# Designed miniproteins, single chains, continued (5): the designs that were tried, part 42

Each design is a single chain, and the fold is of that chain. pLDDT is the mean over its residues in the fold that is shown.

## One batch from the design tools (miniprotein)

Design m17519
Fold by ESMFold2-Fast:
Structure m17519 (fold): chain A 65 residues (1-65)
Amino acid sequence: MISDEEITEALADIYEALGDLFEKRGNYKEAAELYRKSAELYRQAGNTDKAEEMEKKADEVEKKA
């Protein structure tokens, strides 16, 4: 059975994938917002490494916006 943490991490994965898609399309503002949402969800799931990675991606794409 999927735990609440596993569900939260799956949502974080979805936001990460959407952020990657928007970044590839040059939509940097929306990509940054999606990466930030992903980071929040990864932290809630206890995945600090992924949360930090998403924060870095958000910072990078915000510089391009």
Scores: mean pLDDT 82

Design m17520
Fold by ESMFold2-Fast:
Structure m17520 (fold): chain A 65 residues (1-65)
Amino acid sequence: MKTAEEYVKKGEEYYKKGEYLLAMEYYYKAIELDPDYKEAYLKMAEIYEEMGDEEAAKYFRKKAE
């Protein structure tokens, strides 16, 4: 069984390896499974901020509120 928390943990593994696109894929899976899982939105915002996409980062931070 996959939970939003398990997908976020998998995304964090890829993030630590510098595989940002794979990390984002797993964070999106977490959001699809639980749209109210605030942590997944915050993780997405962090990646977009590191990539210089401030509009996307702001969007996901707002979703986490």
Scores: mean pLDDT 82

Design m17521
Fold by ESMFold2-Fast:
Structure m17521 (fold): chain A 75 residues (1-75)
Amino acid sequence: MNAAAARAVAEGMSEEARERARAAVEAGGPVDGGLLTPEEAASVGRAERAGGGGAPDAHGAAGAAAAGVLYELGA
């Protein structure tokens, strides 16, 4: 994912979704579709698509959320 797409995802996530994604990434735990609510996954998928991604799905949305969290953490 490029920086613009990661930024769009980070801006599209709720504070709670961002916290869950951050915890999962830092713990090395699963970052799958179950990490996000359906509404959060749809929001992340739209942000990823707007940032230049392909068709969003639950798996892609979870990966995009992880990338967005890394961007938000200033990495």
Scores: mean pLDDT 59

Design m17522
Fold by ESMFold2-Fast:
Structure m17522 (fold): chain A 71 residues (1-71)
Amino acid sequence: ADAGLAGLVALPPEQRRALADGLAAAAGASREQGDALGAAESAAEARAALDAMPPDARARAAALLAGLEFG
């Protein structure tokens, strides 16, 4: 079931863009400050969140992030 994707696409475009911009800004700030540990911790937290998802939702989220549905 694509319930997780339905939740993501139901977000207003502005909020979805703001979330993407926020994540990009956080990643950029970690790299700019040379905070390799902070960047690694953020990646580990993202991986833990994905691992906690049901298999169906995780597979669909991974495909979306990889751009497979848009490529």
Scores: mean pLDDT 50

Design m17523
Fold by ESMFold2-Fast:
Structure m17523 (fold): chain A 70 residues (1-70)
Amino acid sequence: SPELEAAKKELEEAIKKYDEENEKLRKKYLEELSKAKTKEEILRLIGRLLRELGEELQKVLEIRQRIKKL
């Protein structure tokens, strides 16, 4: 169906953006981790990383819900 093909294209774009954002987050957090010296700094970094990963996952979950309603 045209609706399913449109949803597939949207998912392809979301996957590409997810890969790009994951690469940015990986580089950012690896650099910050190399500078972290205390347990507290590392735990705060983990908290921020989990939050940002959750935000990217939410975009994919929203596409899944739209496809389910087709």
Scores: mean pLDDT 78

Design m17524
Fold by ESMFold2-Fast:
Structure m17524 (fold): chain A 88 residues (1-88)
Amino acid sequence: SELQELLRELIELVDELIKESTDPETKALLESIKIRLEEALESTDPEEIKSLLNSVLKLLQEMKEKKLIPEEKAEELISLVQKALELT
């Protein structure tokens, strides 16, 4: 489905940020985001998927505000998560 394709793209983008991150706190937050996205990909419950994606969105917004990742990458991830929420 389009949702599953978006979730896989999100996981790949987050994984690249984890590999590029040298800060342990930023890396831990990105790993938490990745776990939630992987749980959403494996879930068949739309309400669970929506809850996980809203949690990811909040974490990404916090990371953007604290400048823990590049702004353009944060905005790209936020946009894709919002699109995934619309498809759920």
Scores: mean pLDDT 88

Design m17525
Fold by ESMFold2-Fast:
Structure m17525 (fold): chain A 80 residues (1-80)
Amino acid sequence: SYVEEAKEIIDKAIEELKKLYEESKNPKQKELAKDLIDFLEDKKPEILEAMKKLSEEEQKEFIKELEEEVKKYIDYVKKT
């Protein structure tokens, strides 16, 4: 289901950010990674519940947007 795909996108993003937090020697990068982890963990239930209210076509578009936005934020943290 698209809800399960959204869950996987968020969970993989959190995992990648946790690795960045542990491996980074840059205090600013660690802070940004931690802030984004906390944000994603806090918002995960709301995102998944919101998705359940969408049509199948809207869920598909939401997955694409979620994946693109998550990637942009992770790339921003990585480039810090």
Scores: mean pLDDT 87

Design m17526
Fold by ESMFold2-Fast:
Structure m17526 (fold): chain A 74 residues (1-74)
Amino acid sequence: MKNLSDEEIEERLKKIEEKLKNDPSLSEEERKKILEELKIQIELAREIPLDTDATKEVIEKGLQLIKELKEKIA
């Protein structure tokens, strides 16, 4: 077992981006900000030579950050 693959990371990021685009409660600026923050988290996870599960947890932390960011702007 090894780190989450680039393909898996890209696919997950794409799904998140699609969900954010379809969320009518978020402005375009808010969507961009959330995506930028998430990309930073994903890039950090890529640099960590951890198991797939550990890398997945970092990405899940990014999703939690999205929820927290929504709370801040609401």
Scores: mean pLDDT 62

Design m17527
Fold by ESMFold2-Fast:
Structure m17527 (fold): chain A 106 residues (1-106)
Amino acid sequence: EVRKNRALIYLLLAQYYLKQGKPDEAIKFAEEAIRDYPEFKARALLVIGQAYFKKGKLDEAIKYYEEAIKIDPNNARAWENLAKVYEQKGEFDKAEEYRKKAEEIR
């Protein structure tokens, strides 16, 4: 209970720093969340992927989103984020495919 509540706070901090344009801090807090409560790994990997996307590290963002999807394939947000990365890479066919998967899950 205590570890899970602290991990939830770390995930909220990671999302907060991501919104503030501080992706390195977001990654650090997401990693702390995994350490405290490994069951949050899929959620934390999404934040780490988003942080790498904000840093312009598209291949790293894809890697973390794919890891999150392997753990939780019904996470519509992960598929949506993969679509955005592929759109940014100019791979519009893959972006459309992943966007459709996100809409089917929603």
Scores: mean pLDDT 87

Design m17528
Fold by ESMFold2-Fast:
Structure m17528 (fold): chain A 66 residues (1-66)
Amino acid sequence: GPAPVFTPEEERVLRELLRIAKEALDKSPSATDYEAFRKALAEIAGIDASGKTLEEIVQEVIERLR
């Protein structure tokens, strides 16, 4: 199969952050929280956050996690 792109610790952190970010999206997060989740997910996953919504970053992280 394809090589994993994340360490087990990075995968654990990303999965927890994804859960929290998804719950925040359902509750209409503040602009500060929205940007904090965008930056945290993009930085840990190695994704370019420029021009992407939090929803798009969440989807890309899910795809990279398998």
Scores: mean pLDDT 76

Design m17529
Fold by ESMFold2-Fast:
Structure m17529 (fold): chain A 64 residues (1-64)
Amino acid sequence: SKLEQLIEQLEKEIESLKKQIEELKKEIEEETDEKKKILLEVSLGLVEAMLSSTEKRLEELKKE
Protein backbone atom coordinates (compact mmCIF):
# COMPACT_ATOMS: atom_id res chain seq x y z
CA SER A 1 0.00 0.00 0.00
CA LYS A 2 1.03 3.67 -0.38
CA LEU A 3 1.00 4.02 3.42
CA GLU A 4 3.47 1.12 3.87
CA GLN A 5 5.77 2.65 1.20
CA LEU A 6 5.63 6.07 2.90
CA ILE A 7 6.43 4.51 6.31
CA GLU A 8 9.44 2.68 4.77
CA GLN A 9 10.63 5.92 3.11
CA LEU A 10 10.35 7.88 6.39
CA GLU A 11 12.24 5.13 8.31
CA LYS A 12 15.06 5.29 5.70
CA GLU A 13 15.05 9.12 5.91
CA ILE A 14 15.33 8.95 9.73
CA GLU A 15 18.32 6.56 9.41
CA SER A 16 19.96 8.91 6.86
CA LEU A 17 19.39 11.97 9.10
CA LYS A 18 20.91 10.15 12.12
CA LYS A 19 24.02 9.35 10.02
CA GLN A 20 24.24 13.02 8.92
CA ILE A 21 24.07 14.12 12.59
CA GLU A 22 26.93 11.71 13.51
CA GLU A 23 29.07 13.05 10.62
CA LEU A 24 28.37 16.70 11.54
CA LYS A 25 29.29 16.02 15.18
CA LYS A 26 32.63 14.52 14.03
CA GLU A 27 33.28 17.52 11.75
CA ILE A 28 32.55 19.92 14.64
CA GLU A 29 34.99 18.01 16.93
CA GLU A 30 37.74 18.25 14.24
CA GLU A 31 37.08 21.92 13.28
CA THR A 32 39.48 24.51 14.73
CA ASP A 33 38.18 27.57 12.80
CA GLU A 34 35.55 29.28 15.02
CA LYS A 35 33.54 30.71 12.07
CA LYS A 36 33.38 27.32 10.28
CA LYS A 37 32.50 25.62 13.59
CA ILE A 38 29.52 28.00 14.08
CA LEU A 39 28.29 27.20 10.53
CA LEU A 40 28.58 23.45 11.24
CA GLU A 41 26.69 23.88 14.55
CA VAL A 42 23.90 25.73 12.66
CA SER A 43 23.79 22.86 10.12
CA LEU A 44 23.62 20.34 13.00
CA GLY A 45 20.66 22.23 14.55
CA LEU A 46 18.79 22.19 11.22
CA VAL A 47 19.36 18.44 10.66
CA GLU A 48 18.27 17.70 14.28
CA ALA A 49 15.07 19.73 13.67
CA MET A 50 14.44 17.76 10.44
CA LEU A 51 14.94 14.47 12.35
CA SER A 52 12.44 15.56 15.04
CA SER A 53 9.84 16.57 12.40
CA THR A 54 10.30 13.31 10.44
CA GLU A 55 10.01 11.16 13.61
CA LYS A 56 6.80 13.02 14.59
CA ARG A 57 5.38 12.50 11.07
CA LEU A 58 6.17 8.76 11.28
CA GLU A 59 4.41 8.50 14.68
CA GLU A 60 1.30 10.28 13.29
CA LEU A 61 1.19 7.88 10.30
CA LYS A 62 1.46 4.80 12.57
CA LYS A 63 -1.31 6.20 14.87
CA GLU A 64 0.12 4.12 17.77
Scores: mean pLDDT 86

Design m17530
Fold by ESMFold2-Fast:
Structure m17530 (fold): chain A 82 residues (1-82)
Amino acid sequence: SMEEEKERAKEEMLRLAEEEREALRKLRPELSEEEIRDLVLSAVETEIGIRAVKLKKEKGWSDEELEEFKKEVMEEVKKLLA
């Protein structure tokens, strides 16, 4: 279902965001927390965009459903990184 896809994407994107943030903190000590956050958000936005394309092709989701999907997932990631 759409709700199950959203929940899976939220869990996966939150894990990706946490792992990427910690990796950047360790490997790139020159970066500020704000710069790290912006880079993590960009990486997650790219990944969720790819998943939206797949959902459109494989499950026939509407553009409105895909935009809501991306928005809901990104809002959860933004809350984690706040």
Scores: mean pLDDT 87

Design m17531
Fold by ESMFold2-Fast:
Structure m17531 (fold): chain A 84 residues (1-84)
Amino acid sequence: SEHLEEGKRLFRAGRYEEAVAAYERAIEADPDYAEAWLNLGEALMRLGRYEEAAAYAEKAIELDPDYEHAKRLLRAAKRAAGKP
């Protein structure tokens, strides 16, 4: 997805709010694209929006249960949010 690649470029540049917007466009085009949900969650982690990051990591895992990066993100987001 062009929007997914745009989001990755913005994320690498530290432009996390703009990366979120690009990843949301990727999800609008393909809501079953687990990588877009993962990348959205990662950008939200950088913004300190930990509960939202956890929710989107869970969505990525629902779409791809073997998605190890999404499982790692979920654990990190829950710890950052102060959840056990």
Scores: mean pLDDT 88

Design m17533
Fold by ESMFold2-Fast:
Structure m17533 (fold): chain A 79 residues (1-79)
Amino acid sequence: SAEELYEESYKLAKEAAKEAVAKNPNDVEKAREEARKKASEKTLPLVSKAKTADEGQAGGLGAAEGVNEVVQELKEKNG
């Protein structure tokens, strides 16, 4: 379902983003770039298996929100 694809993509993207932040704890821009790249690499196979447009959109949204949440936390720590 769309919700399942969102949740799975969100979890994978959040894990990837946490790894990127751990490597770049004082560089928000670099952490964001690396997080987006790693999240994309991990979520693309899952999103590519989407059977409907709604599932694909949900997967993409989950990935984006997972990255944004972790990067926002890093911004608050460095702001």
Scores: mean pLDDT 80

Design m17534
Fold by ESMFold2-Fast:
Structure m17534 (fold): chain A 64 residues (1-64)
Amino acid sequence: MEEFIEKIVEEEAKKLSPKLTPDQVKEARDFALRAARALYNAGYTKEQIERAVKAVAETILKQA
């Protein structure tokens, strides 16, 4: 699960990488992992978690 979430955040960061610091990418990753764990514990499917994590990562990285 963690490798999967990390990959999503890295792919979103790659779209904006020339403008992002390593700290901003780390913050987005940490937030996305926390959100994914909460959704997993609440019984959401892998597909639902993927959609939510992509939206969260994109939002955080765009606001950074």
Scores: mean pLDDT 74

Design m17535
Fold by ESMFold2-Fast:
Structure m17535 (fold): chain A 72 residues (1-72)
Amino acid sequence: MEREELLKRISDLTKKANEKIEELYKQGKFDEASELATKYLELRDKVRKALSNGDFEKAKEAIEEMEKLIEE
């Protein structure tokens, strides 16, 4: 199901985001870590809202932005 695939992608991206945030903290890049965390949370909120409205296209757009943010 499309929704389940999107939720799996979000779960995988969340794990990767947490790993990157921890690496940034270890490197003393606190501003970059905070910015990444903030942007990621905003994008997750957009996905949640889009999925609640049945707007799968908007949900995919937000997930693509999350992927770009996390994967570079």
Scores: mean pLDDT 79

Design m17536
Fold by ESMFold2-Fast:
Structure m17536 (fold): chain A 70 residues (1-70)
Amino acid sequence: MEEQIEAAKNAIEQLLAHSEGGKVKKSKIVNVLSGAKLFAGLSREEIEEIVKKAAEELGYVVDEETVSKK
């Protein structure tokens, strides 16, 4: 879990660095992570929970559809 949270943080930062307006769709992050070895065998719901926790630890805002910087 901790290793997966760290990987999710990296994915969020990379996607936000290349996004306009400092926002990225949560589904986009989940899709990127679902292809990663560390997330093999996890359900989409489990990956969403990891993404939410990672974004919150980074101090980002998480809603139903997006992750954004404050």
Scores: mean pLDDT 79

Design m17537
Fold by ESMFold2-Fast:
Structure m17537 (fold): chain A 60 residues (1-60)
Amino acid sequence: MSAEEIAKRFAEAAKNNDGELATETGQEAVEAGFSVEQVSLGGVYAREGDLKKAVEALKA
């Protein structure tokens, strides 16, 4: 799963107030090799609508 796909899925979850999708996305991202810290920061930026910063956080 790419950083771009993770960021988009977090943004979609935030837009739809879908906590289940957000949780599932976070779990899949960690399983794909992203750290908990990268996923947490990426999720925050994606929720705020800043997809560029979300992707940068996930690639850190």
Scores: mean pLDDT 82

Design m17538
Fold by ESMFold2-Fast:
Structure m17538 (fold): chain A 92 residues (1-92)
Amino acid sequence: IEEIKKETEALVAAILAGDLDAAREHFLRLMKIVKEKSKDIKNQKYKIKITAEMMRILASLIAYELGDITPEQAAADVKEASEDIIKILKEA
């Protein structure tokens, strides 16, 4: 959980700074951590929920890169989705 929080904070900071390269790197690290933490989840409903939150983070990053949303909106969406992933991992 702490690793997910740290990478989310780094990703949010990169988004707010307008550093797209750093944001992409932190996104990939976050996805790797989430994959490892969810590896032993056997219940399909939790896997689907985690995948949906990961897709939300990806969609927010794409929308931000295309200029469709503000950095603040993208950062908020990423933070909320990451918090939801942590909640799901605790329930699983």
Scores: mean pLDDT 80

Design m17539
Fold by ESMFold2-Fast:
Structure m17539 (fold): chain A 65 residues (1-65)
Amino acid sequence: SEEIREKLVEYLKNEFGLSEEDAEKIAELLLEGRGDQAGALLMTRHGLSAEQAQEVYEYALKLLE
């Protein structure tokens, strides 16, 4: 939903400093079930650790309940 997307975008911007555009791209991948691709981009393009990428996945899963 749009509300879940917006919460993911704000989380990625506020916690990890992603731009609006980059956060929206990652949120879309997570919502489409492309979590592996989202995690790879977070680590390679945005400097997140594997642990931080895992935290993003867990946050997204909680929002999708």
Scores: mean pLDDT 85

Design m17540
Fold by ESMFold2-Fast:
Structure m17540 (fold): chain A 55 residues (1-55)
Amino acid sequence: MSVDEIKEEMERAIKESPDPEATKALLIALLRQEQAQGLLSEEEYEELVAWINEL
C-alpha cells in the first residue's frame, strides 16, 4: 500500500472514531510495529506520524 493510501485510511479511521486521540495513539503504535518489521522505512514512519499529529 502506498503512503498516500495509508494516510487516507488513517485519516478516515481517526475522523470516524468516537475517540480520535486514542485512535491516533493506536495507529502510531501500529506504524512503529510495521517500521520495526521492515514494512515501512524510518522516513515513511516519521512522515506518517507527523501527518497524524497534524490532524
Scores: mean pLDDT 80

Design m17541
Fold by ESMFold2-Fast:
Structure m17541 (fold): chain A 98 residues (1-98)
Amino acid sequence: MKREARIAANQAKGLALNTVGAAKRAYIELKTPEAKKIYDEAVKFGNELLKEADEAIRLADSGEKVQEALERAKQITQRALDYYNEVKKKMEELKKKK
């Protein structure tokens, strides 16, 4: 369970960072206000997710709330995946308008 929670939380961290990076690259390419808004929002979301993931890892490592940590990590990972896919779709739509 500790291992599962840590894997899920680390996946969420990776996805959050990848989402921010993808949004930044698209903003640099497109240079539109819409792309900048998505990038700014991705940075805010990524920072929130990183904090939550770190808390989930800490709870897992403590051993006292391992089940809660696992549940939090799974939810964080799902939120990261959903947001990554949403950002990707929005950026692809903006690119098609060029």
Scores: mean pLDDT 78

Design m17542
Fold by ESMFold2-Fast:
Structure m17542 (fold): chain A 87 residues (1-87)
Amino acid sequence: GSHMEAAREAAKEARDILKKAGITNLADSFERAMLGAVEAGDTEAVRRAGQSAIEGAKKYLGKEADKVVEKIRELTDRIVAHVEAAR
């Protein structure tokens, strides 16, 4: 299967979740960092980009962050799995 394409699609899905939540600047920075990590095959950089997005979502959304945080965490784990499978 196209694991690298699936990783890129999951990264864009995570970006769209952040955009829909109204944190567009974070979404754009996240997409750049995450797609760079995916292209490099660097699962630690993928996890770091996901963690940065989670911390940003908590900062900007406060109590409303929980649903966004859960989805970003799930998508980050999915991206890691696809990047590892593509090695």
Scores: mean pLDDT 87

Design m17543
Fold by ESMFold2-Fast:
Order: structure tokens, then sequence, then C-alpha cells
Structure m17543 (fold): chain A 80 residues (1-80)
């Protein structure tokens, strides 16, 4: 079973991704909107997969990738 810290981190990243999708849906720039939603959806998928990971090492890799995608999405949203 994954540590509580990794589980909470995965849940937090999922909520963050959902929030970004919600914010992106309100953007007038259709190109930025599509890119932010795609990045957030991929991050959401990775964070969900992290909860299903058999090892903490696998979970940490997936969560790190999810965080990097969310950071890219947040920068695009901020520049819009």
Amino acid sequence: MLSLELILRAIALQLRAIGLIYDAERLEDEEVKKKVIELAKEALKLAKEALEAETEEEAEKLLKEAEELLEKAEKLLEEA
C-alpha cells in the first residue's frame, strides 16, 4: 500500500487538474484553452495511475510527471 503522503499528493494533483480544466473552459483563446485542458487531462490520468501503482517509486515518477504537466498548464493559463 502506498504511503498516506503519496495518496494525499495524488488526490491534491487530481483536484488541481480538475480546477485547471474548469478555469480553461472559461478562456476566450481557443488555442490556449485546448492546450491547458490537454495538459490537465494527462496530469489527471497520471495522478490516477499513481494511486494504482504497485510501488512507491512508480507512484513518485507518475506524480512528478503530473506536477510538471500541471506547471506547464498553469504557466499557459497565467500568460493568457
Scores: mean pLDDT 84

Design m17544
Fold by ESMFold2-Fast:
Structure m17544 (fold): chain A 66 residues (1-66)
Amino acid sequence: ATIRVETDEDARSFAAAALVGMGTEGATATADGPNTIRVEVSDDPAALEEALRALNAIPGARATVE
């Protein structure tokens, strides 16, 4: 599953922080613009819910499922 994240931070710096927050198991974060990140997670619904919760907990971040 794919999650799009918009942030006020530099996308590359935020991607590293997001992976730390989620745990790195089964997730990949890549910059998709200066302030936009694309996060790939496993197709497990529990992993998707966990990732969305973790990403939306970061100040200034807005995470949506594609």
Scores: mean pLDDT 72

Design m17545
Fold by ESMFold2-Fast:
Structure m17545 (fold): chain A 99 residues (1-99)
Amino acid sequence: PSEEEFDRDVLAALAYIASAITKNEAERYKDTDPEKAEALRQVSEVLEKAADAIREGNYDEAIKLLREAAQLSRQAGDVETARIAENLAKKAEELKKRA
């Protein structure tokens, strides 16, 4: 594989991992804070869609979805997930320039 294909696959894997971690976090809040759990579940779904877009080489859609995930994470009070999503968006922008 090319360096771009490898970096794309790594970035997609990181986005899938972020989605899985966020989904597990949502499960932890389901009984104590159902509204936060639902918000984090939505963030997880957006991160998974972003990972799919990265894997397909659709960087414009991936960047849009990652920024949406960051905004939703901030609204849910999850600053760490928002930071991760913003960093993934920056990496997707770097890959778009090399594609």
Scores: mean pLDDT 87

Design m17546
Fold by ESMFold2-Fast:
Structure m17546 (fold): chain A 84 residues (1-84)
Amino acid sequence: AAARERVAQLIVKAVGKNKEKVDEFLNSTDPAEQRDILYELLRDAVAEVKKEIEKSNLTPEQKAALLAEVDRVEAAIDAERAGG
């Protein structure tokens, strides 16, 4: 529960900080292009969150739990993109 909420908040913050990609998404008029940009935003956010967790002052056990949740989210993003 706590790991899921923490990872979700970290992903939201990482997406929000990627202003260039957010602006690209908002300025796109093609739904297919918007979808591709959204997946890029999510993949970039996942990569950034993994780096933040690794650099954090958390215990190895806490880092493992958060990284497992990030890996689960990444797998879900990849499955959604491949399965559509």
Scores: mean pLDDT 82

Design m17548
Fold by ESMFold2-Fast:
Structure m17548 (fold): chain A 55 residues (1-55)
Amino acid sequence: SLEEKRRELRAKADRSGVPPEFQELLDEIARAFEENDPEKGLELAKKVTEYLEKL
């Protein structure tokens, strides 16, 4: 699920010391879901997933 994906991204960020831009993106995903904007959250999650896949 999207919630599970968000938690996975957060866990990776927490253990690796990611750059501020990546951290801000994770925060935007969390906020989008909290504000009940899943469409925005989906787009942001896809972008973050692509960053992680490049690593």
Scores: mean pLDDT 68

Design m17549
Fold by ESMFold2-Fast:
Structure m17549 (fold): chain A 66 residues (1-66)
Amino acid sequence: ALSAEERAALLERIERVATEMIIRGELTPRSLRASDLSDADIALLAERLGVSPATVRRLLTEAAAR
């Protein structure tokens, strides 16, 4: 399990990396919500962040539920 600080830092990194990828045309989602990202989008973000796709999806889903 991630601490609150680790979770916040990872979410911030997800947002930064996703924004960078969108600017570069590597990612074209409707939004950064888990429901608007394809499995391929999640996999690309996970690879860039060095975490599992399941971790990225879980964090984005949890953030959307807040």
Scores: mean pLDDT 75

Design m17550
Fold by ESMFold2-Fast:
Structure m17550 (fold): chain A 77 residues (1-77)
Amino acid sequence: PEIDENDLSEEALEIIRELEERVQEAKKLYEQGKYEEAIKLLEENREEVERDERIPEAVKEHLIELLDYMIKQIKES
């Protein structure tokens, strides 16, 4: 089955929700001044997304770009 970015499978949605939860955790670490821990958590999520074959390629590219952007923002702060 073909899965568009706007019509994700239940499995892909669950993966995205887990990613969002970890992103929120990274934001809390950032707010606490734990920049290194926040970056590490985001980098771990990036690797997880990259390796997960259940995520459509277009969605995967978008999520990785978003995570890279967030990591860069923290590093440049």
Scores: mean pLDDT 75

Design m17551
Fold by ESMFold2-Fast:
Structure m17551 (fold): chain A 74 residues (1-74)
Amino acid sequence: MTDEQRQKLIKGSNLVIEGLETGDEELLQKGLRLIAEALGVPEEEVRQALEEASKTAPTPEEIVSRAVQRLLAR
């Protein structure tokens, strides 16, 4: 992955974490879009990965970490 893609992934991950912590759906959606762009996957795949991770992950950071790991492992 390029440095630009890595920076988008970091920024998107931080926005998703903040959106999950604050309940801000707009921040969550913006972060999800950046993660999708960084990984070259559809937004729906990122959303599904986040939803699956949220069932077992104890924190917003862990939700995002597990979702990204699943998307990279495919």
Scores: mean pLDDT 82

Design m17552
Fold by ESMFold2-Fast:
Structure m17552 (fold): chain A 84 residues (1-84)
Amino acid sequence: AVREGLEALRKGDYDKAIEYFEKAIKEDPNNISALFLLGVAYKKKGEIDKAKEYFEKAITLAENSDSPFKEAVVRQAKKELEEL
């Protein structure tokens, strides 16, 4: 799901990217990467309010996780929020 969503993002198919990342979250609600990438896909589609919502969700989940990628996700998502 995440890999297929990334390929859809690369092709500019933001609606398909959203579908794949939503599927990844249904499979694992704690998938921080999928939440962050949903924010990216909504930002590229111009859905700024939804992009903000998913970046904030990714930050909250990452900060409450033991993920080795926690600091990287929080940093990048905060940067994305500042650019919205």
Scores: mean pLDDT 81

Design m17553
Fold by ESMFold2-Fast:
Structure m17553 (fold): chain A 106 residues (1-106)
Amino acid sequence: MLSPEEKLEIAKYMLEVAKKLGDKDMQELFEGAIVSYAIKLGDTETLEKRKKELEEEIKQNPDDANLWLGLGIIYEKLGETEKAKEYFQKAIEIDPNNKLAKEFLK
């Protein structure tokens, strides 16, 4: 019943709440939801903003495979396929069991 635009706004709000509570699992959930809804809406501005946020987070947490996976997905959706492949490869190097990153490299 909620529109993708409403879902995107809710996900953004819930991400801010999760960040304030320090709930990393909820942060990852809503970060993924924001990207998913932005892709569905063709919201390039939201994808570019999230890309920049992930690049900054990776500088502080370079061993978090999920950050590299997320960055790869955004670069792929923005048409930067070569950069996306590099980031999916990095995610697999950190977590060899990451099936999503392996699927994107096929």
Scores: mean pLDDT 79

Design m17554
Fold by ESMFold2-Fast:
Structure m17554 (fold): chain A 108 residues (1-108)
Amino acid sequence: GPPLSPEEKKALEYLERALRALEEGDVERAIEYARRAAEAARKSGTPTGETAALLAEEAVRALERGDVLLARAYLLAGLGVLHSAAGDEARAAALFREAEALVAEAKA
């Protein structure tokens, strides 16, 4: 696909930082990075950016409820959307499968 816009690239970087913060147990930092990802994604003005922004916002809401598994799923889905837009369909598919597994775990 076409290259990501600068704002879509910023959103991708912030989603990756949010996931890293969750892996380190830093929920407050994860919320901050997810909010920055949503802002950057929305500023892109693209349909891909709007979808990524909505997923990042759902991750923030999940974290505010203490639902870390569901938050990780939303962050991974947001990354999948952006990687798909960048033309990395294999990476996107892997991210979506990991997100689906986390949603299943959260429901158990």
Scores: mean pLDDT 90

